# Ledger of designs, part 111: designed miniproteins, single chains, continued (5)

Each design is a single chain, and the fold is of that chain. pLDDT is the mean over its residues in the fold that is shown.

## One batch from the design tools (miniprotein)

Design m19836
Fold by ESMFold2-Fast:
Structure m19836 (fold): chain A 93 residues (1-93)
Amino acid sequence: MLEEKAEELRKKALEEMLSLNPDTEESEIEKIKEDLEKHKNVFVTSRQLDATHWSVEVVDTRKNFYFRGEGLNDEEVEKLGKELEPSIEEEEA
């Protein structure tokens, strides 16, 4: 189940990045794809709902963890990203 969510979020993250920056060059798209593939067990996608609020969806298949939050501010999004860094580091170590 979470592997399906990870695949969905990876695809969604790429689509959201491209929708926010339609002028993104192919070289940048390729780099984004490589970065997403590098962190295959931990996926984070964020979408801006308005000027101050974000929707965030996270899946960590190793920890069997799933989170979805709407109306998060910039500080909450940054904090969530920092909490996920140790999990990503453990995967690479």
Scores: mean pLDDT 63

Design m19837
Fold by ESMFold2-Fast:
Structure m19837 (fold): chain A 90 residues (1-90)
Amino acid sequence: VETIARLMEEAVEAARRRAEEDPEKREEYLEIAKAGDRARDGAVLMAEAGSAESGLESARSYLVQLARRKGLEDVAREIEAATRRAREAV
C-alpha cells in the first residue's frame, strides 16, 4: 500500500516539475498532476479494501488516456512505468 502511494506520488511530482519546465504545457501537466493525486488516493483505498490490483489498473487506465488525449505521451509512458514498478513491489 505505502509503496503504491509512494510511486504514484513520484509520478505526480514529475508532472508538477514538467509544468515548471514547459510553460506552454503547464496547464496540461498540472491537470494530470491533480488527476494523479485523486487516482493515488483511490488506489490506496482500494488496496486497503483488498482490491489493490483493480484500483491500480483503474488509475493507470484513466491517467494514461487523459495524458494521451492532451498530447503528453512522455507522461503516459511514466505512468505505465510507475504502475509496473508498483505491481512488482506488491
Scores: mean pLDDT 70

Design m19838
Fold by ESMFold2-Fast:
Structure m19838 (fold): chain A 66 residues (1-66)
Amino acid sequence: DKNWIDSVTTLSNSIANGLKSLGHTDLADKIKNEVNNAIKEGNKEKAHEILYNGSETLSELQGQAG
């Protein structure tokens, strides 16, 4: 089922928007590209790992930004 693609796309957009709001546009674009590549590969586990790492990075950057 393609439901996981919708879920990872939504989360990817959320993380990317968060990163862009902090001025990290290049990192946001990188994460979106990596997720899209994982989707093309049909690799759900890789997509989830990219999103987990992206979410952790966003949280760290939000903590550092104040």
Scores: mean pLDDT 83

Design m19839
Fold by ESMFold2-Fast:
Formats: structure tokens, C-alpha cells, sequence
Structure m19839 (fold): chain A 68 residues (1-68)
């Protein structure tokens, strides 16, 4: 299981994710999809990461997750 898949599962299930682990997963996702690996987390990027990991969420749900 990739770090992206692990973090996506934790977020979808409401589990706590450390800020550093979330940033690392985001950089991995950005690298895998040829995006700038700046570690900048947006609601759109989080939604896309969750969706490709099998956890489809709305943009509003992604925004709510980011506020945790």
C-alpha cells in the first residue's frame, strides 16, 4: 500500500493524520501525476487524491477535512 493510499484511507475514515505525513503523501501524489511537487495542499488536490484512492468525496467534504 502506498503512502497516498494509507493517508487517503485514514482521512476518509476520520482517523488522525500527522501534518508531516499528509504533506509527504501530497508530494508523492503530485510527483506520480506530474504536478509541481510543492506540497501545497488545496481542497481540489485533496479531493483528487482521495478519489483515485477509492474514496470519492465532494469539494466541500475535502475543505472540511483540511480544517481538521
Amino acid sequence: MTLVEKVARKLAEGEKVEEEELKEAMIEFQTLFGLPADGVLTPQLLRNMLRVSGYPVSLAEAEEILKR
Scores: mean pLDDT 75

Design m19840
Fold by ESMFold2-Fast:
Structure m19840 (fold): chain A 93 residues (1-93)
Amino acid sequence: MLATEEELEELLRELDELIEEKKLSDEAKLKLGEVLAEIVASSPREERFEILQLFIDLLRKSNYEQILEIIEQLANTPIEERYEKLKSLVDSL
C-alpha cells in the first residue's frame, strides 16, 4: 500500500507514544530504532506502512522482556529475512 507522508508520520507518532508507555530503556529504544530503520531501508516503499503497523502490534502485544527478546532476534536475523521474521514474531504473540 502506498501510504501518504501524513499517514506514515501518524504511525511514527503512535509508535513513539507506545514506546514511552512501555517504559523502554534508552538502550532498548536505540536498538529498536536501529532494527526498524534497517527493515524500512531494505524493504519496498509500499511495505513501510505494514512494517510500522507490525511494530505497533508487536509492542502492544508484548511486555518489556518480550520486546527485548524480539529486538535481539531481529538484530541477529539477516536484513533480507527481517521482514518475514517480524511477521512471524507478531503472529506468535
Scores: mean pLDDT 76

Design m19841
Fold by ESMFold2-Fast:
Structure m19841 (fold): chain A 85 residues (1-85)
Amino acid sequence: DEEIERLKKELLELARELRRKGEELLRNARSEEDRRQGELLIQHADALEQLADNLESYMDQEGIDRDDAIAALRAYIAKVRAFLE
């Protein structure tokens, strides 16, 4: 499924950027708040990588509307990308 494959790629690219930002925050941490924020970004990146790896399985779950889920994930990716840029 090309749509799912493209979405998976976008999730992995987003995870990579979140991990980079998180590592940068940890490297330049000036407070415990900075450290926690960096850790949260890395945890978020890990979660997105796990979602990408299991995306087809996730979409096949009972009660999940595939088209709505894809649209919601794409909207989420776009918002986070806009925030990071």
Scores: mean pLDDT 80

Design m19842
Fold by ESMFold2-Fast:
Structure m19842 (fold): chain A 74 residues (1-74)
Amino acid sequence: SAVDEAVARLRELLAEYGRLLEARGVPREKVQQSLAQFEALVAEARATLSDAQFLAWLDQVIAHLEREIAALRA
């Protein structure tokens, strides 16, 4: 489904974002804690939003993460 594809893409971006933060000296433990908190936020959004609202929210979050990753690589 479009939702499952967006969630998979989000997880790929979160993994890359975590790796870039570790490369910049953020401790792995702190990165893992932040990623776990974000997964909890995604689960809450999925529980509270309609499928259409959740997909729109995911698309915005994915776009934001892509910009953050690009900035970290610059």
Scores: mean pLDDT 87

Design m19843
Fold by ESMFold2-Fast:
Structure m19843 (fold): chain A 79 residues (1-79)
Amino acid sequence: SLTAPLPPEERKELLRKQIEETLELLEKETGKKWTYEELKELLEKALEEARKNGELTPSMEKYYQELLELIEELIKEEK
């Protein structure tokens, strides 16, 4: 079954946690520390590839847009 929608506050906390864990995973995999800006570029590239390959569903597009918006907020907080 489809996952029930999370309240906006809980969803934002979940997405923030996913961003943090993704950065930690990228550091572990590549041996270097990743920035929010580098993560944003990676995510935008993944979104473009999914769109070109016809793999982009409405749910995926919404998820990527939510991640990108949150990453932009984190970039502003870091600067």
Scores: mean pLDDT 78

Design m19844
Fold by ESMFold2-Fast:
Structure m19844 (fold): chain A 68 residues (1-68)
Amino acid sequence: MDWMEDVLQRMQDALTAAGDPKGGEQVRQDGLKTYEDLVKQGMKEDDAAKEAVIKASNKTSVLLGQKG
């Protein structure tokens, strides 16, 4: 659990450093929401955390790629 929040925080920090603090905050919020929704659907916490991080990472990459 704590490692997922640390990874999501690092993604937020990276987007903030890239000049998109709102995108960074949104990525963190979306990641946490994805985790909670998956756990509520019966997914194991470790699997839900991995899925949330993968989705957040993909969104972070898209946002960073669109900054050019």
Scores: mean pLDDT 80

Design m19845
Fold by ESMFold2-Fast:
Structure m19845 (fold): chain A 89 residues (1-89)
Amino acid sequence: SEAAKLQQQLAELEKQIDELAQQLANATTVEEVEAILARLDALKAELDELIARASKIDPELAQRGQQLLNQVLTLKSLAEEKLAKLKKE
């Protein structure tokens, strides 16, 4: 079903978000953090599309997508803060 496919896609995105959170915690260079920011921007775009699709099919899946989007935005903020600190020597 469409709902089952969206559930699987959301589970895969959640895994990628968790992996990026770990990578951000371990990142020590500007280049590493910039690569993480690029990945977070790509995940945001994918989540925006999935949320739009889920909103027409299953409000609970749309809500789950919104929770993941909020996690991505939080990680982006933390990554931008870490990038600023790394650029200060």
Scores: mean pLDDT 89

Design m19846
Fold by ESMFold2-Fast:
Structure m19846 (fold): chain A 71 residues (1-71)
Amino acid sequence: MDAERRAASEAGARALAEAARKGTLTKEDLINVGDYLDYLGDTEGGEIFRKAAELSNEEAARLLEEYAKRL
């Protein structure tokens, strides 16, 4: 179960980081995925995604990529 939650968090972080790098990321995407990660029990991921929603695309991409590397 922990490995499955980690895989979901990593996939979400990488996908939204890529969207941020392409300039296609929305704040709504970050909030919605962050809330979903909280629901799965990844409260750190949820907090990081909500923080990324307050940042520029480049800063959000860096934050999400660093988070994915730590999983």
Scores: mean pLDDT 81

Design m19847
Fold by ESMFold2-Fast:
Structure m19847 (fold): chain A 108 residues (1-108)
Amino acid sequence: AAAEVAAALRAYVDALLAEVEANAHLLDEEQRRQFALTRPAVDALVAALTTGDEAALEELARLYSEALGEEISVEEVREAVEEVRADAAESIAALRAALAALAERRAA
């Protein structure tokens, strides 16, 4: 479900951030500043994926606007979150289809 996908995404991003932190000495000052915003943005994204909370979407839009130096709207962030949810739904549908095919194969 969406909560499981969000948990997996958080774990994956945490692992990637650990790799970036290990190599922080290779980043310039601006890149380090941008990466410092990544963890709060991921936390807000996970909250948006699991709750659909408007406050989480607003926080995510604020963090991306700050990181990119341009105004990112809540609507743009909402569209991105909906795309992630759609991908999760498609993956779940594919898994259900695979399980149904396995059951039919065993019955044959």
Scores: mean pLDDT 64

Design m19848
Fold by ESMFold2-Fast:
Structure m19848 (fold): chain A 93 residues (1-93)
Amino acid sequence: SEEAKKIIDFVKKALERLLEIASKGRLTPQDVAELERIRKELESLRDKALKEYPDDFETLGLINAALLAVDYLLSGDFERAKRILEEALKFID
């Protein structure tokens, strides 16, 4: 559906942006604020996807991968963040 496609397109853009942040190997206060905003947007998107498309485990898995990457970045684990982001992006056609 068009709505489901919009969700996956948003997740793809979030994953790409998170990978850009991860590739710097450090976080500025502005990066931390952006990561917290991305987390909030992804959590809202996860809640919407669970309600409207509960059987779309693939999209839910990608949202969860993005959220996990945010947690790794905020904890300073850039290598794990990059690995999960690269694998998630390979999965999105």
Scores: mean pLDDT 87

Design m19849
Fold by ESMFold2-Fast:
Structure m19849 (fold): chain A 103 residues (1-103)
Amino acid sequence: MKPQVLSINATITVDGNTVNVDVTITATDRDTALRTARLIALRVRQLVQDADVQIDITVVDDNTVRLNITITAPDVAAARAAADVVVSVLNSVPNATKNITVT
């Protein structure tokens, strides 16, 4: 069986000029989940410009990693654009079941 990402569960909250992202990544093994979290973090940092991006990656168990991203944008429009970028990056992960909620 090849290593693969099984699911991505994400809650993205836009509060004024701040975007709070909570992502749970479940994979066949820890290394795959952790590698996926790092790739998502890298892409968000590359694509979100002119904002402060804080990223925390936490190993939850042998198959699960939690990714927390806080984006502080210059205004509400930029925060919403950043949230759209995060959704796009999460949806780009192949062959995983995705459950993404934006509030």
Scores: mean pLDDT 87

Design m19850
Fold by ESMFold2-Fast:
Structure m19850 (fold): chain A 67 residues (1-67)
Amino acid sequence: TLREKAEKFEEAAKKAKEGDMDGAKKLVREALPKDSADELVKVMDTLSPEDVARALRTAARHLREKA
């Protein structure tokens, strides 16, 4: 569900903020279909951990609003 995806994105944001980028990427891959997850992971590799955490938290909020 959108709520479950939001929860995984919130956890991924927390991992990114803690410096655990591999943990954040794993949660993104669990939340999304493979192609979408791979594309988002590529974007994450271009951003700072702080920017990744912010982006994932923003995405989670939007997913919760649509749930």
Scores: mean pLDDT 80

Design m19851
Fold by ESMFold2-Fast:
Structure m19851 (fold): chain A 93 residues (1-93)
Amino acid sequence: MKTYTVTITVYAEDEEAAREAARRLQEKGNELIKQGKVLSVEVSEPRRLPDGRWAVTVTVTAKNEKDAQEAAKILRETALEVPGVLRVIVKID
């Protein structure tokens, strides 16, 4: 049985925006676990990039491709609602 990993990388203008994105993504990920949509959620510490942007990485595991795609969409939209988020990259493996 294959599990799917969703990796979401959020780029923010400052540390505050990165921390807010991390908080909202942790909350939404926990909701998805309660709904049985995802198996796990892990949110990285915000890190400063050489160009002055901040980044947060969120890793989610799902039991099937449909749940992985739905989780990716929900988490991407959640990150984009945060003021100061500049870019969101999603990868499904």
Scores: mean pLDDT 87

Design m19852
Fold by ESMFold2-Fast:
Structure m19852 (fold): chain A 98 residues (1-98)
Amino acid sequence: SRREEVEKRLDELAEKLHNGEPVDVEEAVEVGREAIELDDLVTVHQVVAILYKSGHKEEAEEIAREALESKGVDTSGLSFEEVMQLLQKVLEEEIEKS
């Protein structure tokens, strides 16, 4: 399924980060956007964490903001830290509903 393919791609990105290898930023951004389309906030959060930890803070922020905006949240005027705190809160609320 599309979800299983996204999960596999996420695992490959996580493995590269764990091994200290360069993360494919274009691939990570694509996986993040596909996760947003699937309303898979767990995968979105993991992609954002991978991008941030690998030194790609701008791309991490872009995906985090896009995810929140897809849920109708206005992220304008928010710092990256506030965006990440809000993404975590929304993720926790979605997990409690499952």
Scores: mean pLDDT 84

Design m19853
Fold by ESMFold2-Fast:
Structure m19853 (fold): chain A 79 residues (1-79)
Amino acid sequence: KEDLEEALKAYRNGDYERAVELFEKAIQKFEKEKNYGEIAFAYTLLADAYARLGDTEKAESYWKKAQEYFKKYIEEKKK
């Protein structure tokens, strides 16, 4: 919770380098919890942060991961 909120504040303030670090930390925690919705959300913002830093290759990679986890989230909700 704390890492995600701090990441969102950094992201909103335009501190994309800090936002990246905090989103990566939040994702590790959500992976342990199997919280696929929060993982998908965090990867979406991580991808946008990398795009804003000019790292288009990482942005595309993380958008793909975001879609992958969003699919897992939908599959979990169907069960």
Scores: mean pLDDT 82

Design m19854
Fold by ESMFold2-Fast:
Structure m19854 (fold): chain A 99 residues (1-99)
Amino acid sequence: AEEEARKARRDELIAQVRKLMGEANKYVERAKKIAEETGSPEAQKLYDEAQKKRDEASKLGMEAIKAAWEDVDRGEQYLAELQKAVDEVKKLTDEIEKL
C-alpha cells in the first residue's frame, strides 16, 4: 500500500517535471524569436538570462527525478524549486515582450 502510493507520487513527479521543462523550453523559444526579430541587444541579454535560468531548471528537474527514486519527499522539494525556476524563465520572457 505505501509502496504503491510512493510509486504513484514518483510517476506524478516525473510527469510534472516533463510538463514544467516543456513550459520552460516554450518560454525560451518565445524569447529567442523576439530577440531575433528585434535585433535588440537588451532582448539578446534577457534571452541569454532566460537560457541560463532554463539550464538551472533542467538541473533541478534531473535532481528531482533522481531524488524521487530514493525519497519522494526530497524529489517533491526539488520539484518546488523547479517550479520557481520555471516561473523566473517566464518572468524574463515577459520582460522581453515589453521591449
Scores: mean pLDDT 87

Design m19855
Fold by ESMFold2-Fast:
Structure m19855 (fold): chain A 80 residues (1-80)
Amino acid sequence: MTREELEENLREMLRNMVKLGAPPEYFRELAKMAEKLGMLDIAREAYEVAEKFEPKKEEREKKLQEYLAQYTEGPAQPLP
């Protein structure tokens, strides 16, 4: 796997996390991974997104928990 492929994958992951409404901690973990890979531009963007969503941390965590609960053990829930 090339460095360019890794950068593209991390950028796609960041974009998908934004779409899914991931909590700030998820973006911080992505930023740490990008830093370890020397991708400081991606790391910086991920940290900025985490800070932007920090005031909504509890709301985003609650939504994620509700989403997971619906799809992990819900009995006969109708599909959307």
Scores: mean pLDDT 74

Design m19856
Fold by ESMFold2-Fast:
Structure m19856 (fold): chain A 63 residues (1-63)
Amino acid sequence: SVAEAEAAVRTVIEQLMGEPADTPASAVLARHGVSRETLVNMVVALFPQISRAAAVAAVNALD
């Protein structure tokens, strides 16, 4: 679901990027030089149960 994908995005930001879960995603992506496409790829690689469509929707819904 999109809600599961949103939780997965927060987990990636917190645990892999070392950022607080409530940090604005646009700031995290800019600081780490990570594109939204790269973030989608990280989510689907780590959480294969999440569809790419749900991951794209969750990432595009960020700040």
Scores: mean pLDDT 76

Design m19857
Fold by ESMFold2-Fast:
Structure m19857 (fold): chain A 78 residues (1-78)
Amino acid sequence: APLTGRIVERELPDGSRLRVAVGVNSDGTVTLAAAWVEGATPEQQARAREAVQSLIGKKFPSPDEAAEAALEAATAAY
């Protein structure tokens, strides 16, 4: 099945850089999700990663919307 990737970044209030990546099937289902936070502790990185992985299996209208949802989820978990 076709898979479309998106990567988005955000600066967090503490000055850390959050990057998230999602892979989305042609039907809008998230199949891959990853998060990285430059300058974060292992515990903070684990929280961000778990937050974006919670989106696996959810459907979104577009890969861009899936990426934004992942970015918000990781930001809220940080």
Scores: mean pLDDT 82

Design m19858
Fold by ESMFold2-Fast:
Structure m19858 (fold): chain A 64 residues (1-64)
Amino acid sequence: KIEEARKKIKELEEKYGSFALRDLMEGKDPIEVLKRQIEIYKKNNDQKGLEAAKENLELVEKSK
């Protein structure tokens, strides 16, 4: 259940931002990475990406 959500979060990160994936590989907090993705999508007016990133952030925060 939760494990499936975490897997999808990683897959979305890989698809939507190689720079975000790189930050995760450098040992950065996934919450910080997702917040950066949210700002990027917001700046680009990518509403679908923004909503997906916000949902992923909530899932990660719920797991902590």
Scores: mean pLDDT 65

Design m19859
Fold by ESMFold2-Fast:
Structure m19859 (fold): chain A 90 residues (1-90)
Amino acid sequence: MEENRKLAEEMIKKIQEGIGLASEVSLEALRNKDYDMVKEASEQFAELVKLRHEIVALVKKNSPMSELRKAEKQVKEVEEKIKELKKKIE
């Protein structure tokens, strides 16, 4: 229970940070008229929102650690993609 909660809290914190970064990338890309980058950053933002809802649902249902770890991998993949986009927009 406690380990699952701690993992979920860590993932939600990373999601919140990722949402902030995706928003920054979207705004900067819009200023640069890079509409493809705006779209890509917006898609990563939407994916993080979906993952947050999924993680909350998994915790409420006392889902096994394996399900939370699968969600963790998806969060890390989206976080990595957003960081790549941030580097490109610099």
Scores: mean pLDDT 84

